# Designed miniproteins, single chains: the designs that were tried, part 91

Each design is a single chain, and the fold is of that chain. pLDDT is the mean over its residues in the fold that is shown.

## One batch from the design tools (miniprotein)

Design m3163
Fold by ESMFold2-Fast:
Structure m3163 (fold): chain A 57 residues (1-57)
Amino acid sequence: PVTRTVTVDLAEVAKEAGMSQAEVRKLLQEAVKQGLLASVETEKVGKKTMVSVTYTL
């Protein structure tokens, strides 16, 4: 299977969506459980929290 990974700043995504960072994280984890996403990884890079989302094409 072909997979693609997109890395985004969690705070920016939350701001654009009008949600809290915790709410965005919950939605991503639920999507993994439902098989909509292959994986979600969270990494601290300095003062930023980066989220890497992998999905199957």
Scores: mean pLDDT 80

Design m3164
Fold by ESMFold2-Fast:
Structure m3164 (fold): chain A 71 residues (1-71)
Amino acid sequence: DADRARALALIAALPDSAPAEQAVVLLVTRGVDPAVVEEVRRLLVELAGSPENMDTVPMGRLKAAARARLG
């Protein structure tokens, strides 16, 4: 899936110091398929344990999980 590969490349380019939520904003801004954006958002919720805690997820953790889930 070209949009999954593009999402992975965009996420991989983000700094590990950035909030993981920035990945969702970047994917939306770059016009990635909404279905792929929702997969990444659900992954963030899974990593955070709840939707309210998505801001607690470090980018490095999202990068590792996204490679496993989307690659």
Scores: mean pLDDT 79

Design m3165
Fold by ESMFold2-Fast:
Structure m3165 (fold): chain A 84 residues (1-84)
Amino acid sequence: SLEEGTARAVRNHLRERAAARGETIPDEMLDEVARTVAEFSVAAQKGDKEGMEEVKKRLEELREKYADHPLIVEVLDAVIANLD
């Protein structure tokens, strides 16, 4: 699906950026972040305002949960900032 494809792309992007920084991110964290970002992307493509607001709250919760992981925070901040 589009959501599954997007989640895979986000996971690969995060792994590549972490490797470039000499860091590893646990698969559980990669899966959770990638899935949530993919859900937001799909809601945005559908123009689903209610879905976007719900996912935005979950993105903000993930930012707080993974605050000790700068790369994850940077990616989540970028996604949240692109919410129009």
Scores: mean pLDDT 81

Design m3166
Fold by ESMFold2-Fast:
Structure m3166 (fold): chain A 90 residues (1-90)
Amino acid sequence: SKEEVLEQLAESAVAFIKRDPERAEEATYALAIAGDRLGVSPETLRKALEKLGEVDPEGTARGLDRAIPHLSPEQQAAAREVAEEMRRRL
């Protein structure tokens, strides 16, 4: 399913960030755009983004700030919620 594809991409992104933490912003941006284009539910996107936020909240927040203007209105709300949660952890 589209949801399973995004979950696999999120797991790959987490592994990538653990090897290269300075890529968290880029990986988050790419995952958010991919999830929106796949047309997953906002809940599925939120869960995927939260996985990246557990590894690097700062990089995740920065990546989401960059992605939000390029997302559909439905996904913008989910991305903003995750970005705000990540900022609260800083």
Scores: mean pLDDT 85

Design m3167
Fold by ESMFold2-Fast:
Structure m3167 (fold): chain A 55 residues (1-55)
Amino acid sequence: SEAEKEIKKLDEILKKSLERIDKMENKDIAEGVKHFLEAAVNHNKELIKKKAEKE
């Protein structure tokens, strides 16, 4: 489904973004950014799933 494709794209973007953040020298900032990014991605996945249930 289209929703499954969007979720997979988000997972790929998240993975690449986390790899880049892991290269940051300041590990405390890196941890905070990772937490924020994961929360944002999870929220968007839930929105995609809810929309797909109506289609």
Scores: mean pLDDT 79

Design m3168
Fold by ESMFold2-Fast:
Structure m3168 (fold): chain A 85 residues (1-85)
Amino acid sequence: DAEEYIAFTKQAKEVAEQIYKQLEELKPLIKDSPLYKEAVDAIKKSFDYADKALKDPKNAKEYAHQAGAYTNLAGKNLQKALDEL
């Protein structure tokens, strides 16, 4: 229940932090891609929803799902930006 969604949120946040580090490290190569901006915007939304899930356990399911979805979107956009090189 709530504990499961909190655990999922923590995992999504860890993955999002790794993607954010990759975006910063690869910025000199991909900063001019529109997909870079979309990946950065997605990662910021992932962090926002993760914080909401952790602060409001009663609504954690919806916020956890949004955090995970935006983490996945950020990863996909990062990969697409690299594929354009």
Scores: mean pLDDT 85

Design m3169
Fold by ESMFold2-Fast:
Structure m3169 (fold): chain A 85 residues (1-85)
Amino acid sequence: APEAELNELAKELLERLAHYGPLITENADKISERTKELFQEALRLARAGDPRAAEHFEEAAELLKEEGLDELAEAFREAAELARK
């Protein structure tokens, strides 16, 4: 069923993002409010199995790269690709 597939995708996204939790915490002061808003909305959509999560993860990744957080930007780009599957 489509809902089961979306729930599995949301689980995979959350597990992968958990690996980057320490990097997010260490760099919290460098992350803009806009990037935090996009991240929170992306997580909300991912938990709901909404493919629009991919767009929000991509926007957050672009902002993180502008903020000099290239490792986190790459993690968010990977999350966006997973959300598109």
Scores: mean pLDDT 71

Design m3170
Fold by ESMFold2-Fast:
Structure m3170 (fold): chain A 70 residues (1-70)
Amino acid sequence: SRVALIQKFARSKGFTFDDGALNYLAEKTHGFTAANLKKVCERVCVIADEEDVKGPVTRPHVEKALAEIA
């Protein structure tokens, strides 16, 4: 599923999503390929690093990432 794939990409980069962020990302990426999902997760990771996120990535971080990849 998209949710499982998103979680796998996040874990590979040392991040986790909260449930709201994960569900939001899965819903907004309907029809995305695995490659496109990977690009979104890579952008989320960059944003999380820039904002020095100490816990799970939240919905606002996902919103920023999606806006940047359009």
Scores: mean pLDDT 79

Design m3171
Fold by ESMFold2-Fast:
Structure m3171 (fold): chain A 89 residues (1-89)
Amino acid sequence: ATVDPEEMRRIAEEAAKALLAEAQELEDNGETYTSRHLRELAERIRKAAEEGDVHGVLGELYEGYLYSRNEETQKTIREAIDKLEEMMD
């Protein structure tokens, strides 16, 4: 199936926002290194989605899932992965 670019961008943006929210909380707690990595992941997710790179979005989402320590963020990313994989089938 062909992935809808607008839907992919919406899914990617929800995951990016969740990562940015966790990054802000980490920065507020002085964990600047991990915060920076989550912000870089969010930017890469957005860039891949803008370029129509579904496999790139999935790769960055899996990395975000591994780096995240927040259960709500992990849930949001997992739901994003599931939705994109369903669209690719």
Scores: mean pLDDT 85

Design m3172
Fold by ESMFold2-Fast:
Parts: sequence; C-alpha cells; structure tokens
Structure m3172 (fold): chain A 75 residues (1-75)
Amino acid sequence: MDQAKQLLQQGQQALDAGDYDTAAQYFSQAAQIGDPELQVQALSLLGEALLRAGKTEQAQQVYAQQQQLQQQLQQ
C-alpha cells in the first residue's frame, strides 16, 4: 500500500479525534512523499489541521503551496 495513503488515513483519524497537532504531522509527511494529486489533498488537510490548532501563519503558507501545486496539475 502507498505509504502516503496510510499517512492520510492516520491523519484523518487524528483529525476526527480532535488531535489537530498529530493530524498536521501525518498530513505533512503525506505531502512530502505522495504523488502530486495526493500532495494537493494532503496540503489541503494539513492547512485545515494547522488552522484548527491555531497555527494560522503556518496554515496560510501551506494553503499557498497547495494552490501553486494545484495550478501545476491543471495541464
């Protein structure tokens, strides 16, 4: 199984549990090792987890990266 997909699943479970810091760590790792489409998804979820953890500046940076990568994937 793709390691990045496993990290997304673990991050989602942490997010559902309200453990936003742990969720952010899993999503951050998934964003580093996934394919580009999975990286876009991981960065979106990372931004959400960081925002919910009160890390607004980090969330803004991650959303900017996500938008840039998403534009690159539009062919």
Scores: mean pLDDT 82

Design m3173
Fold by ESMFold2-Fast:
Structure m3173 (fold): chain A 98 residues (1-98)
Amino acid sequence: GVVVEATARGTSIEEPRRKVEEARKRYPDARIVLAVDVGGSPEAAEGVVRLGRELGIPVVLAATGPRGEEARRLAESLGATAVGTPEAARHLARRLAK
């Protein structure tokens, strides 16, 4: 499988969307998993979870900074996996992509 790494802040999910579209074109038969650093942005966490649902792919979020706990709780309430570091998100995404 393929892990797509991206960053999202506020309401912008353009980078994650674009990178997943590029990965699908390059690897049409691969299982794709999206790993996104949303920082301390609950708005980005919600947007990225919705994007994963729209695209039908698993999403792992990295939520950091002062509002990181709020972003993690929101992601978990929406049924997504959220962790405290980008490295942990990448490792989880690699396991899901196998």
Scores: mean pLDDT 84

Design m3174
Fold by ESMFold2-Fast:
Structure m3174 (fold): chain A 93 residues (1-93)
Amino acid sequence: SAEVEAVRAGAEATAQLVLKTKDILENKDKSATEEERETIRKTLEENPELKEAVELFLELLKEGKSPVEALLALGRKFGAAAEDLAALEAALA
């Protein structure tokens, strides 16, 4: 149960970071400077795997997936073993 709660908390924190990143890039978060937005854009452009992961996570959230479901989908795409993901999904059910 402690491991399940840690995964859920981590997924929620990741979703908050990813959504804030989206809002900054879409100029909806006005607390971010243009320099900060450019730094984020450059970081994503220089790290294509990170860019793809962020885009997939955002798309899954847009489709109504929970942060945990989105995190598990990222794990599947980026090489987490199928048996490890099945065990985690069973623990979260």
Scores: mean pLDDT 70

Design m3175
Fold by ESMFold2-Fast:
Structure m3175 (fold): chain A 126 residues (1-126)
Amino acid sequence: MAEEIVENIQRLLKEDENLALFMAVGTLLDLLRQGRYEEAIEVAEALLRAFPDSELVGPLLRLRGEAYFKMGKYEKAIEDYEEVLKLHPNSPLMAEYYENLGKAYKKAGKYEKAEEYFKKSERLRE
């Protein structure tokens, strides 16, 4: 399945980068919605390996991080969310990214870091 998805995304990237991004994100969101977290991680890892320097990297890391979070792998979710912040420091989604990182740190038992990121998210919403 992962190889077929990579081939389909690679074909679409030659024709329409926005359609390729939409299809990659849609596939991962469908897997997450179905509770198929391990498969979502496998697909995201295959796409990250195939397209390491593409505009897909940020969205793929965010969705892989969400899959890790839902599986209780909070430290791995934190790593993916922090990488998204480094790649997109001026994103209009920064408030959401800080909130996700705060939730992951809280679940990991790192309450001081969780509070820091929740406050950063709140400042961007005010």
Scores: mean pLDDT 82

Design m3176
Fold by ESMFold2-Fast:
Structure m3176 (fold): chain A 56 residues (1-56)
Amino acid sequence: MMDAKEGAEAGVRLGAEGRLEEGARVAAQILMDGANLSPEGAEAAGRMAALEGARA
């Protein structure tokens, strides 16, 4: 099972690879499934994780 940390880490990794949209979607899916976030909250958190990865 995946948790919020795993979702954020997946988004950061894909964002660092320049795959921002894919990273945001993958992170959002993991956050919804593992952390019981709303779809809106998971999408926002996934996008933030992917952007953070791209900045690194």
Scores: mean pLDDT 73

Design m3177
Fold by ESMFold2-Fast:
Structure m3177 (fold): chain A 61 residues (1-61)
Amino acid sequence: GSMADAKAQAEAANAGIRDPTAPADAVLRTSVSEDGVENYVAPAPTPQAVRDFAGLVAAAR
């Protein structure tokens, strides 16, 4: 019911936030950039983690 709807919306948001410049596997390394992502052990990264990692990659150049 409602939980399935919330999950589908979260997955759609992740797909919409899919940044072509931010590698999906590297998002798991964002644990050092934001407090909320330090112990990230999940197969589906959040849109926030993808953005935070993209910024870190740019800054680490």
Scores: mean pLDDT 50

Design m3178
Fold by ESMFold2-Fast:
Formats: structure tokens, sequence, C-alpha cells
Structure m3178 (fold): chain A 88 residues (1-88)
């Protein structure tokens, strides 16, 4: 069963939101068990979202932690992550 990682990134500015989203994407892609990115976008100037598919729950959880750490290091104000089974 595949798992989806949801990442929401809040930042003080559009520039920081874009940088944090890029950092989170790189962390996610570097995680063992990464399959693909479903969605990566800014919802508004200060809120970015990323959705990625992983081969296992453990891989998705590890990627979520890495994405949160990377986004916060890039200047994000708040990062929320959620892992769920891939819905058909």
Amino acid sequence: MNYVLYVEIEAESKEVAEKALEAAEEAVKATEGFVEIYDKRLVNETLGVLQALFASKEAAEKAGKAAEEAALKAGAKKVETKVAPASS
C-alpha cells in the first residue's frame, strides 16, 4: 500500500514561502521510498502545499520530518505534516 505525505508551509512572505517549499521538495525527493509528487503550489502568498507519494508509511513519515526541518531552516514560520494511506 502506498502512502501520501501532505505538507503545509506558512511563511512571513511569498519569497520565504517559495524557498521553504523548494527546500521541502528537495528533502522529500531525497527520501528512500519516494515515488512521485502529486502537487506543489502556493495556495496564497504565504501558504505553500506539497503532496507526495511514498512506498511505505515509514518512508512518508521520515520524509515528513525531513521536509519540516528543511522548510523551518529555510525560514518557514510553521509547518504541518500528515501521512495517510493513498486513496483510490
Scores: mean pLDDT 85

Design m3179
Fold by ESMFold2-Fast:
Structure m3179 (fold): chain A 78 residues (1-78)
Amino acid sequence: SQQIAALQQQADEARRQAILADATAGLYQMRATSLKIGGESQDAIDKAEKESDAARAQADALQARADALRAQAAALAA
């Protein structure tokens, strides 16, 4: 149905956004690790770790949205 297709498209978009947010979190984690190895300032390390945590939280929220939309589509198809 059109409703199921729309929910699947919305879920796919949320999933794509979640993947991008997760990749961003990974880049900030790599930066934090590099700063630690280099003996850089604690403020710089803390900032990178906080940015990584924020991006991870965003990825988790977007994935939860995608899962909810997929579950709704599946319920309508059953």
Scores: mean pLDDT 91

Design m3180
Fold by ESMFold2-Fast:
Structure m3180 (fold): chain A 78 residues (1-78)
Amino acid sequence: ATADLEREFAPLTPEQRAAVDAAIDEAVKEGLITPEGAEFLRRNSVNPATAILSAAVLVATGGMSPEAAKRVLDAIDA
C-alpha cells in the first residue's frame, strides 16, 4: 500500500514524461484538450499523482475530454 503511494509521488521517469508529452501533443492536435489545458498539464505533471489530479481538474472544468485524460493516464502506466 505505502509502496504504491510512494510510486505515485515519485518523479516521472524520462520515458513516462516523453509518453505524457506525446499524449498531450496528440490531444492538442485532435482538439481534445485546450492549449491552456495542455500547458497546465505539462507544468503540473511532476509525478503520476499530480498528473492524475491535473487531468481530473481539466476534465471537470471542460479543458480536456475524458478520452484525452485516459490517453495521458495510459502513458503514465507505460
Scores: mean pLDDT 77

Design m3181
Fold by ESMFold2-Fast:
Structure m3181 (fold): chain A 64 residues (1-64)
Amino acid sequence: MLPVDADFEPDGTVTGVVRGAPAGTRVTVHLSDGSTRTALTDSQGRFRIPGVDPERVVRVTAHA
């Protein structure tokens, strides 16, 4: 698991950066209902996942 610095926006967007990650690293947001949302990082390790309720986020993970 790679370290994830995630910011939870009140408008339903999760943004952040995965430190040391190459472009295309998979970020998974785990929700309290058991569902998941995924995004891939850019060349600077940044990701953005719209349409996520921040109150439902249980965990954010990253895998290279």
Scores: mean pLDDT 75

Design m3182
Fold by ESMFold2-Fast:
Structure m3182 (fold): chain A 79 residues (1-79)
Amino acid sequence: MEKKVEELKKEAEEIIARLRDPSLSPEERRALLERLEEIFRQLKKLYDESTDEALKKKIFDTAGEIQEQLRPLAEALEA
């Protein structure tokens, strides 16, 4: 489970870095945002299924970091 959280975090960070590229096509940007939403959903499921307090904290912190980075990008798409 811990390895899965680490893999999801790394993937999310790579996607967020790509989303900051202004030369991305709208189609590529949308696909990346949909993948971030799926990563967040998977993290929530892992949090709900975990019984380890330390792992829960790690998942929560990771999801919070992704949300903070995603929020301004999501708002830009709504405009």
Scores: mean pLDDT 76

Design m3183
Fold by ESMFold2-Fast:
Structure m3183 (fold): chain A 117 residues (1-117)
Amino acid sequence: HMTEEEIIERVKEALEVLRDPSQHPLARLKAIAELTELAIEHPEVLRPYFKEILDALLDALRTDKDPEVQKAAGEAISRLIKELPEVIKPYLDEIKKRLEETGSPYAEEALKAIDEL
């Protein structure tokens, strides 16, 4: 059983990996998966970190050099919208605007998830 401290530490480590362009794309993909899984499993523990997690995923979607990492970030945002609508609700207008501004095909799934709320 993970402690709250261990959950927060894992999120911080995953954010560091995702934000580091020198990391292998597979490491950034693993970081996205870990951030998404931890957020869904521990939404109350991670509530203070949700803005930072969403910002990192939106930045990866927009700026990552690897298209598979961009796609994974878009899918992660879509999953968070579907699984945690109440937690995401305060950020919906910002998320929608930033997804629309990317012009990315990988933003389409997340935009559809917002429209289906």
Scores: mean pLDDT 87

Design m3184
Fold by ESMFold2-Fast:
Structure m3184 (fold): chain A 80 residues (1-80)
Amino acid sequence: MSAAEALAALRRTALRARGEIDRALDRLRRARTPQEVARAIGEALRAIGDGVQALLEASKGAPDPADQARLRELLGELVG
């Protein structure tokens, strides 16, 4: 795989992870009952975990410091 292909894959994975987390947090914001809140929290935590795992897997093919710096930036954004 070329470096450009690895970077493109990492970027796609990061965008997908952010989208999932944003959707889960948006559902939490719209939750109105305790049951909806609990479900939304569980979904948000799962999305964060899945996003972190996906970024770590994508980063295994990225040897250069710029790709690793981008992963660190995205991971910080996901976990706060």
Scores: mean pLDDT 71

Design m3185
Fold by ESMFold2-Fast:
Structure m3185 (fold): chain A 98 residues (1-98)
Amino acid sequence: MDELEKLLAEKLGEEYEFIPFKDKKITYDPSVPVSSQIYHVLASLSTGFSKEIDPKLIEHIKKLLEEKKLHNLLEVLEKLLKGEFINLSEIIKAVKED
């Protein structure tokens, strides 16, 4: 998980900061690095844990990924949101290929 979070920070031009996710609901927070929020969303969806994700955060992430031209990661996110199984190594590969 550390590798994915660092890659997301690099692709978005953010400094890597470890931000633990402890709540059952993932909400959009503009004070938290977007890379950490994307990581929490991807981790929640890929593990299938009962975490509720704020639809506003999903919309914000999709727009940001389109603006940054991270099309492979956007496709992975869309598939995960549809309930498709994508393992962590596939997610890391998508980020690296963008």
Scores: mean pLDDT 71

Design m3186
Fold by ESMFold2-Fast:
Structure m3186 (fold): chain A 59 residues (1-59)
Amino acid sequence: SSGSVGRSLAREIIRKRLPDASDEEIERALSEVEKTGPITPETAEEDAERAIEIIEKRR
């Protein structure tokens, strides 16, 4: 499914912007974003921004 590629792209964006974030923290945030809809290659940047907001809100 196309969703796995989008999630991988979003993960890479998050890792570059938040290099101190743990893999577990990133995966949890991405899973939360996926509850609102699948992460696609076209939405990866927008979904990464939402995931970053979730991570920062918990800090």
Scores: mean pLDDT 80

Design m3187
Fold by ESMFold2-Fast:
Structure m3187 (fold): chain A 107 residues (1-107)
Amino acid sequence: SMEEAERLYRELVELFNEFLKKLQEAIDKNDKDGAIKTLREFAEKVRELLGDKLPEIAEEFQRVIDEAIEKLKQAKTKEEMYKIFNELVKKLNDLLSKAREELRKRA
């Protein structure tokens, strides 16, 4: 239903906003392990929320997150971590838009 689609998208956006705050806080503290943990927890929560309804999009979120984790493992400076963060945010916003469109089409 349209109501279910709007609820799922709202929950996804809330999850994303909470994730961004936690990830930025970890990077601000130069906590690479905390940043990686935050990324893994976000991917898990997206899978729980979308895995049944939008399995392909949930898999795209996982792929983007896994790439960000690999880049963060190689990052040597806080500036490099922020660059990875900014690229990740752009990719995740594109996936949010795609998720919104697919949820509405299935409503």
Scores: mean pLDDT 89

Design m3188
Fold by ESMFold2-Fast:
Structure m3188 (fold): chain A 94 residues (1-94)
Amino acid sequence: MEKAEREKELREEFEAYKKKAETYLPTLKKKFEEYYKNVSEEEKEAILKRLAELYEEQARQLEELAEKTSDPLMREIYRFAAELGRELAEFFRK
């Protein structure tokens, strides 16, 4: 009973978080593109490569956690976080 209520609250909070992340991601990408206009291509390349590698590694770790968890809700949370990380890594590789 108690666990079911906590699962419902976590699910509702997670759905709210997903919507915020999906809504904000395009804004974040645009701000990065605007910033890049004022940096050298060499500096830009170094920063983007580092960020892409970091997000790719984070996504791999989250995917591993998703595989190892027996909790379906936690698996969805880890998978979403991993997908968000992969999308950011892909953006930084462009």
Scores: mean pLDDT 80

Design m3189
Fold by ESMFold2-Fast:
Structure m3189 (fold): chain A 60 residues (1-60)
Amino acid sequence: MPVTEEQRERAVALYRETNGDFAAVARRLGMSRATVRRIVLPAEIEEGIKLLVEGVEKVT
């Protein structure tokens, strides 16, 4: 694994804090946006699927 579970948890927590701003998360963690996006993207996809099924928010 190129990233640890610890880094993933931190990225997700900061993602929450910044309202989903990958650039801000990258700045706070001191890593590249690509790394942050790669860690957080699975959570984004899961949330998107959930919202699509529930039909409560626009996810297009």
Scores: mean pLDDT 66

Design m3190
Fold by ESMFold2-Fast:
Structure m3190 (fold): chain A 60 residues (1-60)
Amino acid sequence: SSAGERIARRMEGLSRYLSNSELGEEVGKLADEYGLDGEELKRLIESGDYVSAYDLLRRG
């Protein structure tokens, strides 16, 4: 989706500068604003499961 693609791009840019905890908080909040499962996205990022995080965004 357009929202998921935008969030994935932001996540790619921020991952260079943020910890998994900070990234999960920022990106999860943004996902919630677009009606995606921000809590699950945050959980996946905080656990380092980036493959599942990007898949969630692709499906959103």
Scores: mean pLDDT 84

Design m3191
Fold by ESMFold2-Fast:
Structure m3191 (fold): chain A 62 residues (1-62)
Amino acid sequence: ASLDKNVLRITAGLLRKAGFAAEAEEIQQLIDADQVEDAIKQLQALANKFPNLDELVKTALG
């Protein structure tokens, strides 16, 4: 299924609330630039670096 940009935007908002404001802003900029694959790669990189984000990222990516 095609990943909905709104799901990525919601996920970026959740990252900001979790204390990852800079990373959330980078992801949001990628979404706004229509670089969805780069936004997904950023989310996966964050999940690898911070395992506590793994469930949030898996929920967003399906």
Scores: mean pLDDT 75

Design m3192
Fold by ESMFold2-Fast:
Structure m3192 (fold): chain A 93 residues (1-93)
Amino acid sequence: MELSEEERKAFLKERIASLDAKDQEAVRILAEAGVRAAETGEKRAAAREAAEALARLHGEDVEEILAEVEAAGEAELDAFVELGLYLAELLAE
């Protein structure tokens, strides 16, 4: 069965609510970073802040993740912002 966009959003929202606290925090970090990037226009800075927070949350190497953010092109940063804004909509209802 093919889900409508509205049904897909409802399903994803319920899935997010059922995640453990650590994964829910990761979703919030991404959502907040997307909103910040849209408000300020500072897409790379927002991506860097989100990457640092996610790396600390998961015990990953911050330097490796920051190097990937610095290497990211405009298309990758735009995709990151779009994802964050979509997650923010899901959380806001």
Scores: mean pLDDT 78

Design m3193
Fold by ESMFold2-Fast:
Structure m3193 (fold): chain A 99 residues (1-99)
Amino acid sequence: MKSLEELVKEIEELYKEIIEKLKDNPELKEGIENDLKDFKEVVKLYEKGELSKEELIAALEHAIGLEDYLIKTAPKEVQPLFKKIKELLKEMLERVKSE
């Protein structure tokens, strides 16, 4: 079973892998770089106690919705990576809800 720290690390590593694969798609690459930045900021604010559990839940639900869109619209090469991010975000959401 993965800890919240392990889930965050795996999500960040998957985003970085997608960014590397999107070298020839600068618009999508910039969007994913912004998604990673937003994810890291949400986690940082939560760890500092500056973001509530309810706000973190809302942010994770929004991120899961974005991954659903990206799974349908992104290049086939990166679609499996977005599916992995979605499953990790769902696991993170369930752990946050259980705390």
Scores: mean pLDDT 84

Design m3194
Fold by ESMFold2-Fast:
Structure m3194 (fold): chain A 73 residues (1-73)
Amino acid sequence: MMPAEVQQEAQALAAELAPERAALQAAAEVPRERLRELALRIAEALLKLAEMANKDVEKIKAQIEEELALFEK
């Protein structure tokens, strides 16, 4: 399992991004600016998680990539 710190941070990030993701999912159109903002936040989160858990970064990255793929549909 992921270290408690990484798990806690991941949960906090998921909670923070959940409203944004729900809003984008409901929208018929997604502005480029909003996608850029989301991408930057995800990149920042990835860097932070990489620092906190060297071995678990790849698993978290895969989850984030799956979320980003939803915006391409």
Scores: mean pLDDT 65

Design m3195
Fold by ESMFold2-Fast:
Structure m3195 (fold): chain A 70 residues (1-70)
Amino acid sequence: SKEELTPIVDKFAAELEKANPGKTISQAWKDGMINSTAEYYTGNVDQLKTLIEAVWNDKKNSASKEIAPD
């Protein structure tokens, strides 16, 4: 459920921000990740982490200094 995804997405977002000083992950981006993954989340935290990292890597390369949905 979205309630179960929220703390996981928040944790991974915080780790990504720590690894990338000067970049901020918006609440809208986190909400987007929760909404897009809610239908596919089966309790596999590693799979979710990989997906979040892949989406963030694509976005950080296109969004310059800020990480947000397009």
Scores: mean pLDDT 68

Design m3196
Fold by ESMFold2-Fast:
Structure m3196 (fold): chain A 99 residues (1-99)
Amino acid sequence: SEAEELKELMRRLAAATEPLVENISEEDLLKLLEEVSLKIIEEKKFEPPSKEELEEALRRVEELKDAPPEVILENLSEVEAIALGLLLARRRREELLAE
């Protein structure tokens, strides 16, 4: 199922993005999340990322694993799929903290 493949890619992207969040200050992370959220809201047509976009985002996140925070922030702001991964990772943390 294509939907199952996309869900698996989204889970992998969220998991890969979680370590990057630890390398970013809370202030910078909140600013990035606010900016990304505003951009998604202001873009009156948000289309979910394609399988190819998710695979590319996952590849880029893996490359950013050891990158300095400035490079991580720049790439997260430019790649919507990575930004989506960051939002999913944050939501997962909220669910874990709610228990």
Scores: mean pLDDT 63

Design m3197
Fold by ESMFold2-Fast:
Structure m3197 (fold): chain A 93 residues (1-93)
Amino acid sequence: TYRQQQTQYRQQAGDLIYQSFTHAGDTQRGQQWQNTMTNGTPGQSGKAISDAISYFNVMSDTRSDSDYYRQSSQQLNDLLSQMVRYISQERRS
């Protein structure tokens, strides 16, 4: 179902956010946002992934490991696009 796919995308996004923040040396924030993705409301999860994309885009411009954060931002953007696509499809169905 669309709800099951959204749950899977939220879990994948949470795991990616945790890994990326841990790589950045901010494990505490990574765990907090991973928890928000897994256990938060759909609105909280959507905001968290959007904020993470913005954060990692800034990191990609300032760090020597910019490619890592650029890839993380790209993967999160792809997951967000999938989540939005399924919301739109549910409304039409």
Scores: mean pLDDT 73

